# Designs tried in a protein design run: designed miniproteins, single chains, continued (5). Part 57

Each design is a single chain, and the fold is of that chain. pLDDT is the mean over its residues in the fold that is shown.

## One batch from the design tools (miniprotein)

Design m17955
Fold by ESMFold2-Fast:
Structure m17955 (fold): chain A 76 residues (1-76)
Amino acid sequence: MKETEERTREFEALRAEVAKKKLPPDVLFDRMTIDFIKRMSQEEIEALLESLRKANNSGAQKVIERIEAALKKLEG
């Protein structure tokens, strides 16, 4: 919990931005870098993927592909 507090803050800020302002897929794609994904927990990543799938948006598909590619790079 203590070490994840900073990661949670940054993730919560990004999630709030996405939820409230519905950032364009282009901006979301830029924000979801491999480096940022590395700092997130696996549960948070899975929750985000579920949300993106429900959105049924072509831009969301690109974000999903990036997250999956990053996860493969990190653990295979």
Scores: mean pLDDT 65

Design m17956
Fold by ESMFold2-Fast:
Structure m17956 (fold): chain A 68 residues (1-68)
Amino acid sequence: KQEQIDAEAEIALLHMKGYLAEKDGDYETAIRYYEQAAQLAEDAGFHSTAEMLRQKAEEARKKLEEKR
């Protein structure tokens, strides 16, 4: 299914962008990418992937809160 293949690629790209932002200390950008990837994963039926990405976004939020 074309939509599913496109979703997988976009989820992977957004996840990678979130990871790179997080490693760069840009937790605000990392949270946005992880949340976008999680929403796309959920819409595509990849519920376990969405759960993992939501967890990564929550971890990034904790780091952001520590910064002040």
Scores: mean pLDDT 81

Design m17957
Fold by ESMFold2-Fast:
Structure m17957 (fold): chain A 98 residues (1-98)
Amino acid sequence: SIEMEIIAEILRNIAEGLKKLSKSNLSLEELKEIAKEVLKALKEILEKIKDEKAKEHVQKAISYLNEALNSKDLEEMKKYIEEAAEHLEKAAETLEAS
């Protein structure tokens, strides 16, 4: 559907943004602020996804972002953000293949 194509594009753009964040010179607090906004957006997007495999990948991305928010170490947080990005790319690829 056109809706799922748009959702796939949004997920790809979020994944790209998260990858850039994981390589940025932003502080722990700045990364937490952005991660909170991304987490909120992903929870809303998750409700619109009907494909079970894509849904699983978005749920894993949400889990990794929650781990990032609970991290006290900048490098650990960046690793969780990068893992979240990878799962969002897999979700987008799943929706694009449907």
Scores: mean pLDDT 88

Design m17958
Fold by ESMFold2-Fast:
Order: sequence, then C-alpha cells, then structure tokens
Structure m17958 (fold): chain A 64 residues (1-64)
Amino acid sequence: GKKEIEEKLEEIERLGVRGVVLRDRALLDQAIAEAKELLKTASGEMKEKIERTIEGLERARDSL
C-alpha cells in the first residue's frame, strides 16, 4: 500500500545518505536502483517524490 511505499522510500533515502557520508558509489548506485524499482509501483505525488529522490541521488553520486 501507500504506507509501504513511503517506508521503502525512507529506507532508500537512508541508504543514499550512508553512500554520501562514506563516499561509496556502490551504495548510491544501489539506492538509485531500488528507487527506480519502487517508481514502477507508484503514482501521483509518490511518483513525483521518488523521481525527485532519484535526481538527488544521481547528483550526489556524480559529485563524489
């Protein structure tokens, strides 16, 4: 459901933060891949939020 998608997105966001802190490109790539998979199940506002998260993670990865 919507809550499960929100919880999964929060987990992905935590993984992304860890990737940035550790300067670990593999963790950022994993977070991006999981977010893209989650995007396939989402619609409306959740889809837009996940898309913004992916953009942020990709920018973070490219800045390492």
Scores: mean pLDDT 86

Design m17959
Fold by ESMFold2-Fast:
Structure m17959 (fold): chain A 66 residues (1-66)
Amino acid sequence: MKKTFEFKIINKNTGEVVLEGTVEAETVEEALEKAKELARKTGLTGTFQIRVYENGKLVATTEVEV
């Protein structure tokens, strides 16, 4: 069953939210990977923090360098 996750992608150097939205995924890990792909597609370079929420609760966070 697909779940809706909210995500935020934050530039770690500036603290700015560069992208936010929702993704549909069956697992938290799948939602995280989809958010990581979206971060890479921004064309920006640097370190980004990705936060994933389910029902308004933070369920996962990771960092990506591009």
Scores: mean pLDDT 79

Design m17960
Fold by ESMFold2-Fast:
Structure m17960 (fold): chain A 67 residues (1-67)
Amino acid sequence: GEARQVLEEIIRAVEKHGREYAARGARALASSGGLSPEAQAAADKAATLVEEAPSVEEAVRRIRELL
């Protein structure tokens, strides 16, 4: 669904642009009026996971566990 697509986009952002860029993007998605509440919650949770992860590899692994 939409939440899964949002998580996959955040994973791609982490891999291509790094954790800081991806975390900011995820927070922007979480505050977006265009997403369902479930997708906004997924983006918000992913932003937190990216910030708490010690590396890009760990951030990607943790987000994949939500898929």
Scores: mean pLDDT 84

Design m17961
Fold by ESMFold2-Fast:
Order: sequence, then structure tokens, then C-alpha cells
Structure m17961 (fold): chain A 79 residues (1-79)
Amino acid sequence: SSERTQELKRRVIEYLKRAIEKLREEAERNPEKKEFLEKLIELHQETIKEIEKAKTMAELEAILRKYQEEVLKLSDEYR
């Protein structure tokens, strides 16, 4: 369980870091979206920090669920 949790944490953190890089590139290409993209980058960075602190699979799942809800909320705010 703990080994599987650590592997999933590593994989998700790597995914989110790559997503941040792509969001930064998008912000450079589309300055009009910069405010939205910067808030989304901040959410990704905070999520990575919370994932690093997670000790159990249940904690990791709760963090990822909250992350998804916050992404949808930001998308709705900036539509």
C-alpha cells in the first residue's frame, strides 16, 4: 500500500510539473489569458505541495478530488 502510494505520488507530481510548464508556455503565447493561467499554475503548485505531504492513498485521493473541483471552479470563473 505505502509503496503503491509513493509510486502514484511521484507519477502525479511529474504530471503536474509538466502541466505547469505547458501552462507557462500558453501564458507567453496568449497574454490575454495570463491571469487565468497564472491562477491555474498556482493551484498546480499548491497541489504538488499537498501531495508531497500525503501519507495514505485516501489522503492522496482527497487532494486530487479537491484539485479537480478547484480546476473546474477556475474554468467557470474565467469563461
Scores: mean pLDDT 87

Design m17962
Fold by ESMFold2-Fast:
Structure m17962 (fold): chain A 83 residues (1-83)
Amino acid sequence: MAKKLQEELERRLEEIRGLTPEEARRAAREYIEKADELIRLPGSRLVIEMHLRLAEEAARIAGDEELLARVEELRAALDRFYG
């Protein structure tokens, strides 16, 4: 259910906001890698969206515009495959 995933997402976002920029950059890379793998496999769009949102927040805290651009690319790919 989307509501349960949204609550989980918001809790994890709060944790990410407590990270240093260096820790956040590492977290962003990990979430991007997971989202990229999941987009290539049959699965849940909502789970992929959650990973992309976590990656976006972490990349923003890290101040890494290249990682933010990667998240946008993966969102476009997700919309193409899942609508």
Scores: mean pLDDT 80

Design m17963
Fold by ESMFold2-Fast:
Structure m17963 (fold): chain A 81 residues (1-81)
Amino acid sequence: VSAEELKRKAAEVLELQRQAEEAMETDPSRFEELREELGRQLRELAELMERASKEVIEEVEQHLLDLEQQRIAEERAREAE
């Protein structure tokens, strides 16, 4: 399992989560479908991580940590208005 493959799957999961959040307000039926798809994609991501080498996992973890820090910064800026 490559770092690029793992990063791609993680990006797909994040995009589905964003779509689900949008659908929660506008289309409950679509939200349910997206929630099920998100659950399936999360299971696939977990399986890929289990098969990945320690080095690949560390690279992906750093990438996800950077994304989380960016999200927190954006949320703080939004609260400050």
Scores: mean pLDDT 75

Design m17964
Fold by ESMFold2-Fast:
Structure m17964 (fold): chain A 62 residues (1-62)
Amino acid sequence: MISDEELLLAYKAINGEDVPPEKAAAVGRALQELAKKHGLDPATDFPALVKAIKEELEKRGL
C-alpha cells in the first residue's frame, strides 16, 4: 500500500522536482504500484499516471 509521503514524493518526482536519493527506490515502487493498479504502462502512459496520482491525492485530502 502506498503511504501519503510516498504518494507526495512520487508526485514531486513526476513533476521534475528533486527527491532525496534514499527515497528514490520507494518513489519508483509507488509509481509502478499505481500504474499496475490502473492498468497503465509507467514508461508511456505518463499523462494518465499523473491524473491517477492527482485523483489519489484528492481522495486522501492532500
Scores: mean pLDDT 76

Design m17965
Fold by ESMFold2-Fast:
Structure m17965 (fold): chain A 68 residues (1-68)
Amino acid sequence: METELNRAVVKYARKVIDAAQAGDDDAVEKTIEELERYLREKLGAPEELVQRVVDAIRTVADIAKAEA
């Protein structure tokens, strides 16, 4: 689980950073929704873990967007 979780987080974080730097808010939201769904449906992650990962990714997106 942890290795799959780490792979997913890195993959989606990269997509979110790219979208945020491009100023594409729609792509950022869609990518976060895809990650959230993957965590719930594929990994069966508990809600607390899903929320923690989503919050971290949103923070990364906000930082990338502010620095763009």
Scores: mean pLDDT 79

Design m17966
Fold by ESMFold2-Fast:
Structure m17966 (fold): chain A 64 residues (1-64)
Amino acid sequence: SAAELKKEVDELYEEAKKMKEEKEPVARIIGLIMRIVALALESKDPEVREYALEKAREALEYMK
């Protein structure tokens, strides 16, 4: 469902933030953000796609 996919996106987003706080290598954090982008691109639901892309953008901003 859309709610389940949005929850997966939220979990990936929180993990990316935690990895940055823990000083994990940037390549690993980027890999996790790319998984959020992949969920967006593979989603047939426009709401899920928009939500995932926005969360990926927020994660990239958080890394700056």
Scores: mean pLDDT 80

Design m17967
Fold by ESMFold2-Fast:
Structure m17967 (fold): chain A 86 residues (1-86)
Amino acid sequence: SSARQKALEEERKRLARAIVAELLASMLRALHPDDPEAQALADLLLRLAQAIRDRDDVEAAALQAEVDARAPAIAALLDDGVRKMA
């Protein structure tokens, strides 16, 4: 495959990462509309998604590290919210 094909594959992976961050942010906002911590985490995820879409690799890496550090809190809020829907 050409260098162009590899660039397209990397772009698709980058777009997928942004979409996942946007989806997680939407879930946090929908499941916990009145929780300021959930809103702050959703805002962090949207900032990460925007940095990825803007191809700001330095900002995206810094925001990804913040998301990774907050991953247990994100998981707990998603688990709690999904359980309340059932």
Scores: mean pLDDT 87

Design m17968
Fold by ESMFold2-Fast:
Structure m17968 (fold): chain A 117 residues (1-117)
Amino acid sequence: EEFEEILIAALEAVGMSREKAREYVKRILAGEDLVKIVQEMIDELGPLAVKRALVAVYFAKKHGLKPEDAERIARLIPEDELLYRFVVGPGLPKELWKYFYSYTPEDLAKLLEEILK
């Protein structure tokens, strides 16, 4: 339940409505294809906004933070790819860094898989 609110807060912070964010979270938890879900998010928000939301959720979950903290983190993550690489990359496991240099739904879905563990 707290994880669901963290994901909703991060998606809202990058421009998704709360109603749409709740429907996406419900579909993720129901075991829908993550590549399909991430592609739909990219089509709505763009790949950079989706990356910002997923990174905020990852940090919030890893550090036991609250939904309001995930929202703040998503807003503070730079939209520029170069800044994103330098600010966010060192805070993540090295094996996840390759996904931040990709804009494919497959790579962003892999980030979401790591978050769900």
Scores: mean pLDDT 75

Design m17969
Fold by ESMFold2-Fast:
Structure m17969 (fold): chain A 64 residues (1-64)
Amino acid sequence: VEEEIERYRKEMERHRALADQHLAAGKADPETLFRHIGETLRHVGDAIELEMKREKLEAERKAA
């Protein structure tokens, strides 16, 4: 359980790093700035989904 939580936290950190990279790429190519913002938001959404999955696993473990 603790290991799963740690893994999700690391994956969230990776998604944040990818979001940062997309923002930097948008700065280098202003024509694609809005597209890179969209991809940044997608990575944030993925991180939220991972957090919700972690909560569901904890609830299922407690119910068993």
Scores: mean pLDDT 71

Design m17970
Fold by ESMFold2-Fast:
Structure m17970 (fold): chain A 72 residues (1-72)
Amino acid sequence: SIDDIQAEIQARIDHAQALFRQGRYTEAGMLLMSVRVEGWLLAKKTGDPALEAMVQQIDSQIQQFMQQVRQS
């Protein structure tokens, strides 16, 4: 279901945030990129606006991570 898909995407976002907090930046970035690709493909296939919003959230998180790394 869409709810199950959204829950799986959110769990992977949460995992990436935990990896980033542990200083595992490459793993966090790779996980977010993977989730972004899967989320984008699902949003395109389903046309679900909630999945489109989640992809935008992932894009924002990637930008925040990149900015944080550049300031360190």
Scores: mean pLDDT 82

Design m17971
Fold by ESMFold2-Fast:
Structure m17971 (fold): chain A 70 residues (1-70)
Amino acid sequence: MAAAEKAIAEIKANDVESVEQLANGELKVKLEGSGKTLTVSAEHAPAVMRAAAEASGRRGVEADKALAAA
């Protein structure tokens, strides 16, 4: 699906300000440079989250540690 690939490309180009997973499983990503917000469906959310973690590096590690501690 084109939406997930586009979201991943924009994340790599603009860095990530914030990532929020919505109650319905959809992922909301706010881009640092453009201020643009991307919304992806729940089925694509894991791939987009992984791309955001890879792009941000330390942010991904901290998220994983928080999930492991919970």
Scores: mean pLDDT 66

Design m17972
Fold by ESMFold2-Fast:
Structure m17972 (fold): chain A 83 residues (1-83)
Amino acid sequence: SPEERVEELEERHEELVKEYKETDMSNIEELEEQRRRFDELSEEADRLEKESEGELKLRAGVIAGMSRMLSSSLDMEIKRLKK
C-alpha cells in the first residue's frame, strides 16, 4: 500500500541517518557511498510524493527534502576533503 511504502522509506532514512552519525568523516569513499544512498532515497521519495495524496504526500515530501539536504551536505564535505 502507499502507506507501507512511505513507512519503508521513513525506516530506510532513519537507518541511513544512524549510519551517517557513526561514519568516519575523513573517509571519502564511505562519504561518497552515503551521498549516493541519500540521493537515491530522495529520488524514490520524490516519486512517491508525486503519486501520493494528503498526509502520505506530506510525509514522502519530508523524506525527499531531508535526504536531499543530507546528500548536499555530504557532497560539500567530500569536496572540502578533496581540496
Scores: mean pLDDT 85

Design m17973
Fold by ESMFold2-Fast:
Structure m17973 (fold): chain A 61 residues (1-61)
Amino acid sequence: VQELVQGLFDEDEEVRLKAAKELGSLKLSDDFVKGLLAAVQAKKGKEAKEKIKKAIEEGRS
């Protein structure tokens, strides 16, 4: 989990999206995911947060 969380902040968008999908498949709590999305927005901006949010949702399906 820690390594996947670090992947969300990678400079390569492809790495970030892969990490987000894998985190989605792990059935993490909604509050934990909200915290991660807030951190992504703070560090990478709103656009990056929206892409990561969608990738996590794809991983959950």
Scores: mean pLDDT 78

Design m17974
Fold by ESMFold2-Fast:
Structure m17974 (fold): chain A 75 residues (1-75)
Amino acid sequence: MLSDEQLEKAQALLAELGRLMYEEKVPEEVMERLSEAAEAKDFEGVLELLKELVKEYPHVKRLPVLLKRLEEILA
């Protein structure tokens, strides 16, 4: 189970990721996957989704930064 500090940082990152995905017009199906993982507190699922987004949206330079930050939070 994540500590309160890890959970707070992860939730802040999820909010930032959600805004970025909305601004970049990421497909609704991907937004649904993020929402489902966030509701389940499945941060491993969020991590895998972020890895997919970095690969599929290489022009969005903020995605690899968020991926690295999430990996550090979960370590």
Scores: mean pLDDT 79

Design m17975
Fold by ESMFold2-Fast:
Structure m17975 (fold): chain A 78 residues (1-78)
Amino acid sequence: SLEEELKKKEEAEKKINEVKQGFDDARTSARAQGEKEVENARLKSPEEAEKAQRDLDTRLASIDALRKGGIEKIKKEY
């Protein structure tokens, strides 16, 4: 029924919001930690700073990909 479809949509939206919140929090934490690691690496050498920046960029990209995948999975299940 239309009512069952609306309930499934509301449940999907709640799960999507939970996924978004979890990964947004993880991204914020990863950025803060990674930026600190980049600053610490910069004190050692420019090369270490570049490596730390690449590691941070890779970590953030991985979080963004998992966030997108998690949302898409929920949308496919509903």
Scores: mean pLDDT 88

Design m17976
Fold by ESMFold2-Fast:
Structure m17976 (fold): chain A 85 residues (1-85)
Amino acid sequence: MEKEKADAELFKVDAEYGNKLYEKIEQAKRQGLTEKQINDIKIEMYKEKVEKYRELYEKTGHERAKQNAKIYEFNIKLLELEKER
């Protein structure tokens, strides 16, 4: 895959999952969900995003996709720690 196409796929993942997360949070707020329940939605979306970055890395070898997967795995751990408080 050309670098430009791999970069475009990375940006598409970021944009798509960013928009989906925003919509799910807005829906959750309209339903009166708690901050802990909203964090559960964030954790699930980040898990999906991690899998998409892993798929992208396997397909393209794009190092930034691998790094992004690790970043979101760390963010998941932080949100899970917030739930334990």
Scores: mean pLDDT 79

Design m17977
Fold by ESMFold2-Fast:
Structure m17977 (fold): chain A 97 residues (1-97)
Amino acid sequence: SLEELLKEILEILKSDPVFSKYYHAFETVAKADPEKAVKILEMRIEKNPSAVDYVLLAIAYLKLNQFDKAIEALRKARELYPSPALDKLIELVEKHK
């Protein structure tokens, strides 16, 4: 289920030394209006891209069942911050597709 997928994603993010510091932001987007979150995050990323904002965007896309867009956002996050956590997230989302 999407709820189980989001739970696993949050657990993986909590295990990363950088992403764990932004855990509250990831939980917030997981509970937020995904269409509004996408609009805000796309504008932020256009001005100043960050790995955290790309992961937030991926979570919002997953809530919209837009798996290909979520995977693309995670790949862009990995370009900015190569992490085993991002490799695991990409694999997890690909399996759920």
Scores: mean pLDDT 91

Design m17978
Fold by ESMFold2-Fast:
Structure m17978 (fold): chain A 99 residues (1-99)
Amino acid sequence: GGFVPLSPELAAEVAELDARLREIGERVDKIYKEAKSQGNKELAEKARDLGLKVVALRIQLAGLPYIPDEAERTRAIASLRQAIDGLEKEVDKLEKELK
């Protein structure tokens, strides 16, 4: 195994997923700051944990060019997309707890 460049199509998908993770991270930071301002320790801890998930997913996304097997790479991208979709739903739920 070694570095295998992404096709333009896969590179575009990775860029889309990275942009989504950045947006999720910004939303999580806003929830954390608001929860802290309200003295809501439980909500702040949940937001911090979501922030750690964002970091972990970004690390996995950056590792995709180092996956030598095409089927494994395709599966990893699909898994990352599913994880990002789930993370967005968790963020939506936390935002409702602020109201």
Scores: mean pLDDT 85

Design m17979
Fold by ESMFold2-Fast:
Structure m17979 (fold): chain A 77 residues (1-77)
Amino acid sequence: MALPRLDPEAARRTLEEMLAYLEENKDTLEIADEQTMRNGLRAMAEVLGLPPEFAERLLAARTVEEIIAVLREILAA
């Protein structure tokens, strides 16, 4: 398995900050390039050491709202 780049506390803070940013800006955020978004989500899942279930759901997300939903579930777990 790839080693997480962030420690668990830093990973959790990063997820919380990302969720807050996305929720505050969801009405103005546009996904300009789906491939770039998917590459970013994949890299984030590896760096944060996300469980496979959440990583798959995050990579399947196609809208900002779907990304928000997955991040909420990760933080609730």
Scores: mean pLDDT 70

Design m17980
Fold by ESMFold2-Fast:
Structure m17980 (fold): chain A 80 residues (1-80)
Amino acid sequence: SKAEEAAEEMLKLMKPYLSEEEYEILKERVKKMIEAKVPIEEMAKAFIEEAEHLFEVNNVPEEERKKLLEQMKEILEKAL
């Protein structure tokens, strides 16, 4: 589905900025949202909020965070 493809692209984008444990937890949460048939718009909101938190915790610079969030929004626009 478009939602699964978008989720995979967003996970791939985030992976270099996360610890292995954070990545596996996020991947499992996304899998459960897809299995629960959460609407793509609701999943998108949860993903963006989690990404902002994880980027901050992992000390990603503000300008890099803005670029990553913009790329995530582009992925989501293609899925809608």
Scores: mean pLDDT 80

Design m17981
Fold by ESMFold2-Fast:
Structure m17981 (fold): chain A 68 residues (1-68)
Amino acid sequence: SPPLPPSKPHQLAAAVGILDAGIDTARELGMPPEVIAQMEAARDALEAAAAKGRPVSSADLPAPPGAT
């Protein structure tokens, strides 16, 4: 496999991991639920942004039609 420089993919993965670790730490410290909710919203926004710029064949998300 040809050598590729690490860039956006590694940074996005690291950012999500940092947010997840931060949320876990906030729960351990007993932070108020509003703070935890804000951190979760930030992570969700980051994941949504990453999904918009989806790279190679990561996953198929569209839910099945007519299924609940």
Scores: mean pLDDT 65

Design m17982
Fold by ESMFold2-Fast:
Structure m17982 (fold): chain A 81 residues (1-81)
Amino acid sequence: SLEKEAEEIFSKENLDKIKDYLVYFVPGITKEKLDTIPDEELLELLRKVYIESVKEGLGGDETHKRIGEAVLELIKKKEEE
């Protein structure tokens, strides 16, 4: 299922690699900012955005862009709380 695929990609075991990817490829994301987000909340967001993007028929580049935008919005929300 798509949900199982998202759980395999965005797993706790892969979290450090995912964080490294986000810091390297998404301007404005830093490790310090990502570390303010609970691991479970970050993984749930990543899975949700991935599933929504695939359901919309988006390609990999647009899916990655949507993931980056969603993470930046979550960081902003946490900074405002």
Scores: mean pLDDT 84

Design m17983
Fold by ESMFold2-Fast:
Structure m17983 (fold): chain A 62 residues (1-62)
Amino acid sequence: MITLPKGTILYPLPGLPGGSIVLVEVDGKLLPGYVLGSATKYEYDLEKGGYRLLEDTEVKLL
């Protein structure tokens, strides 16, 4: 498991039901991950085309 800092952009995988699996950018690579915990807070970033984390968030890389 890793902790993604506030401001990290999450990219939803197309065709999947919402909320379970996202692409996260780690060291310039997009990696599949599962967001851990409930009520993760993020806000859509129109310029980046993904969801910006509003707080440090735990993610399990797949």
Scores: mean pLDDT 67

Design m17984
Fold by ESMFold2-Fast:
Structure m17984 (fold): chain A 115 residues (1-115)
Amino acid sequence: SKEDFEAFQKVAALAFEDEEMVAEIRARVRETGDPLVEAALEVLEEIARGKPQRALEILEELLRRGVSPEELAEAFRRVGEIAEELGDDILATLAYSLAQLLRDDFEGLLEMLKL
């Protein structure tokens, strides 16, 4: 729902508030060389910016190209591990939460992003 997205977006905005931490996370994500891990971080950044439709577009394009929800979940889990290692516990929790939703309630995730 819109209310669920607004609550999630407020927490996501806090996860991206430390510009130095976020720059280090982006650098670590780039070092993976994995385009799915980079896309997972971009989805979280678009949610933090209050752009659910852009986040949805990224996810739908990856699915249309044959990426599975399980592969997307693994990409979000890897972003979560990087964030956790760097001390961004809020971003880690959000990334792990999206990984769980992709595995367990993929339709609910898509509906949350459709406003």
Scores: mean pLDDT 84

Design m17985
Fold by ESMFold2-Fast:
Structure m17985 (fold): chain A 67 residues (1-67)
Amino acid sequence: KPSEEELDDEVMVALVEIWYGIGLSTGDLEGALRLVEKLRQDAKEKGYTRAAEHAERVIAELRERIA
């Protein structure tokens, strides 16, 4: 069973996915990018490796869509 830290990492992955989906659905890609960038920074500070890696991928996808 995952530790509380592992569960927090998984919750942050879900938050990244939620904001990415909101950005795609609303067209507010820049707003989604800002929120995901903040989540990536928070994940790195807390050592949430999965969330940080997932956020980095989502950031790249959002930047591609904005360009």
Scores: mean pLDDT 81

Design m17986
Fold by ESMFold2-Fast:
Parts: C-alpha cells; sequence; structure tokens
Structure m17986 (fold): chain A 70 residues (1-70)
C-alpha cells in the first residue's frame, strides 16, 4: 500500500542521513495511514527527525514498518 511505500522511502532517506527526505516521506506516510499504532510510531519518528535525531527516527520508522508488515 501507499503507507508502506512512503515508510520505506522515509526509512531509506533517514538511513542515508537525508533529514529533509525522511521528514517529507514520513509526513506523507502519516497522512495516508489508516493504522493508528503505525500512525503514532510515524508521528514519534517525525518528532525525532525534527530534533535532528536520525538514529531515533530510523528506530521508530522500523517499528511503524513492522506494525504494517505483521
Amino acid sequence: GETLEELRKALAAARAGDLEGAIEHAEKAQEVSTNGKAASAIGAALEAAKRGDLEGAVALLEEALALLEG
């Protein structure tokens, strides 16, 4: 789905150190997410990224992805 595609792009950007790309794709994933737990994890990842915490953002994006891959 669209949420998974955007989460994978956000995670790839975060792992590459692309903070702006990680934020952009994570915001889009949050907008299209219908899973409340995944949306919460994405929101936490966005907060981490906006603080410049790329390691925290990666961990939270991985959590969101795992929740959707079930």
Scores: mean pLDDT 81

Design m17987
Fold by ESMFold2-Fast:
Structure m17987 (fold): chain A 67 residues (1-67)
Amino acid sequence: MVGLTAEEGVEAAREGVRRAEEGDAEGSQNDATGGVAGAHRSGDEEAYKEAVEYAKEAGRLLKEKGL
C-alpha cells in the first residue's frame, strides 16, 4: 500500500512548505508532520525521504521568519 497514501504524504509536506512561506507556523508544522508520518506509514522509503526533505525546507523557512 504505497500509491495514494505515499503521494498524499509528499503533497502534505509540500503544503507545509507553502504554509511556511505564508507565515503560518502551526499549519506548516501540522502539514509537514502529517506528510512525513503518512509517507512513513505507506512503506515507500523514497516518498518518506522526499517528505522529510520538504519538512526540513518548511522548518528552515519558518526559522528565517523568526517563527
Scores: mean pLDDT 78

Design m17988
Fold by ESMFold2-Fast:
Structure m17988 (fold): chain A 57 residues (1-57)
Amino acid sequence: ASDAERAALQARAGALVRRHGDNKAVWAQIARVAEHLRDPAQVDQARAAIAEAEALV
């Protein structure tokens, strides 16, 4: 995946934390997103995790 794609996923995760940081379920999914985003090979897993986090709100 491209650096731009990873940056977009990081921005989406950051927006969820800023808007829903008090939601424990969102925090759990954001932790998964952050973990997957540290490894370029796991960008598809990060994308899935952010989609699940967005579905929670």
Scores: mean pLDDT 76

Design m17989
Fold by ESMFold2-Fast:
Formats: C-alpha cells, sequence, structure tokens
Structure m17989 (fold): chain A 83 residues (1-83)
C-alpha cells in the first residue's frame, strides 16, 4: 500500500522534472523525504503513474543523490546496519 501523499508528490516531481524547474524539483523532494517514504513505495508510485523503467531509475537516483546532499536517509538506507 502506497500513501496517497507519496503518489501526489511523486506526480508533482515528474511534472517539475519535465519542466526543468530545478528549484521546484528540490522543494518537492524535500517534502517527499519528510514523509519518510521507502524506495519500494516510491517505485510503486512511479509504476502506478505509468513511468517507464528508464525514467524510474533516473528519478530514484535523483532522490538518493539529494538525500545524500542534505544528510537525510531514505528508509531502505536507514535499515542497513550502522555499526
Amino acid sequence: MVPKEVIELVKKLIEAIKKGDKKEVEKIIEELLKLSPTLTEVKAALEELGVKKEEQEEIIKLLINYSIEQGVKLLVEGVEKVT
């Protein structure tokens, strides 16, 4: 089950990417990461929105790179052993 808020933000993210609006992309990613979505939920939202596999991979990499830059972690990274 994917939260509706995650689907809506992923939809807005796709539109911002298509427009090339870097500031809007960054803002939407910040809002999305505040919801602490799993990568699985993000992938499910992209699939529900009919995004092609190549575009899915690019969006996921963009989210991961942004989370690294901002010092935040996605849930899939957060469940890895921190020793």
Scores: mean pLDDT 71

Design m17990
Fold by ESMFold2-Fast:
Structure m17990 (fold): chain A 90 residues (1-90)
Amino acid sequence: MDELTEKIVEKAKKLGLKSEDLLKAADVVRNQGLNLKSFQKSLSHLPSSVVTEFHNFVVSVFDELTKTLPVGEAHKKLVDILRKAGEKLK
């Protein structure tokens, strides 16, 4: 869990995402799931290429979670990871 949170923090730093951006991403995943269009709309202040790369990374984290957790629990856990990553970027 801490390892996946740290991976999100590292990726966000490389892409220039801020704490607020990760918290917005968590809300998008919670309310709308892993839809690229929803990410692009919520993070419209960022370049499209950056949002797409971040979305691909978040999808890869979700895929890792679904190897060990049921889909519903993996979704809830991904939201928790994104929120914790946002708090760590503060």
Scores: mean pLDDT 85

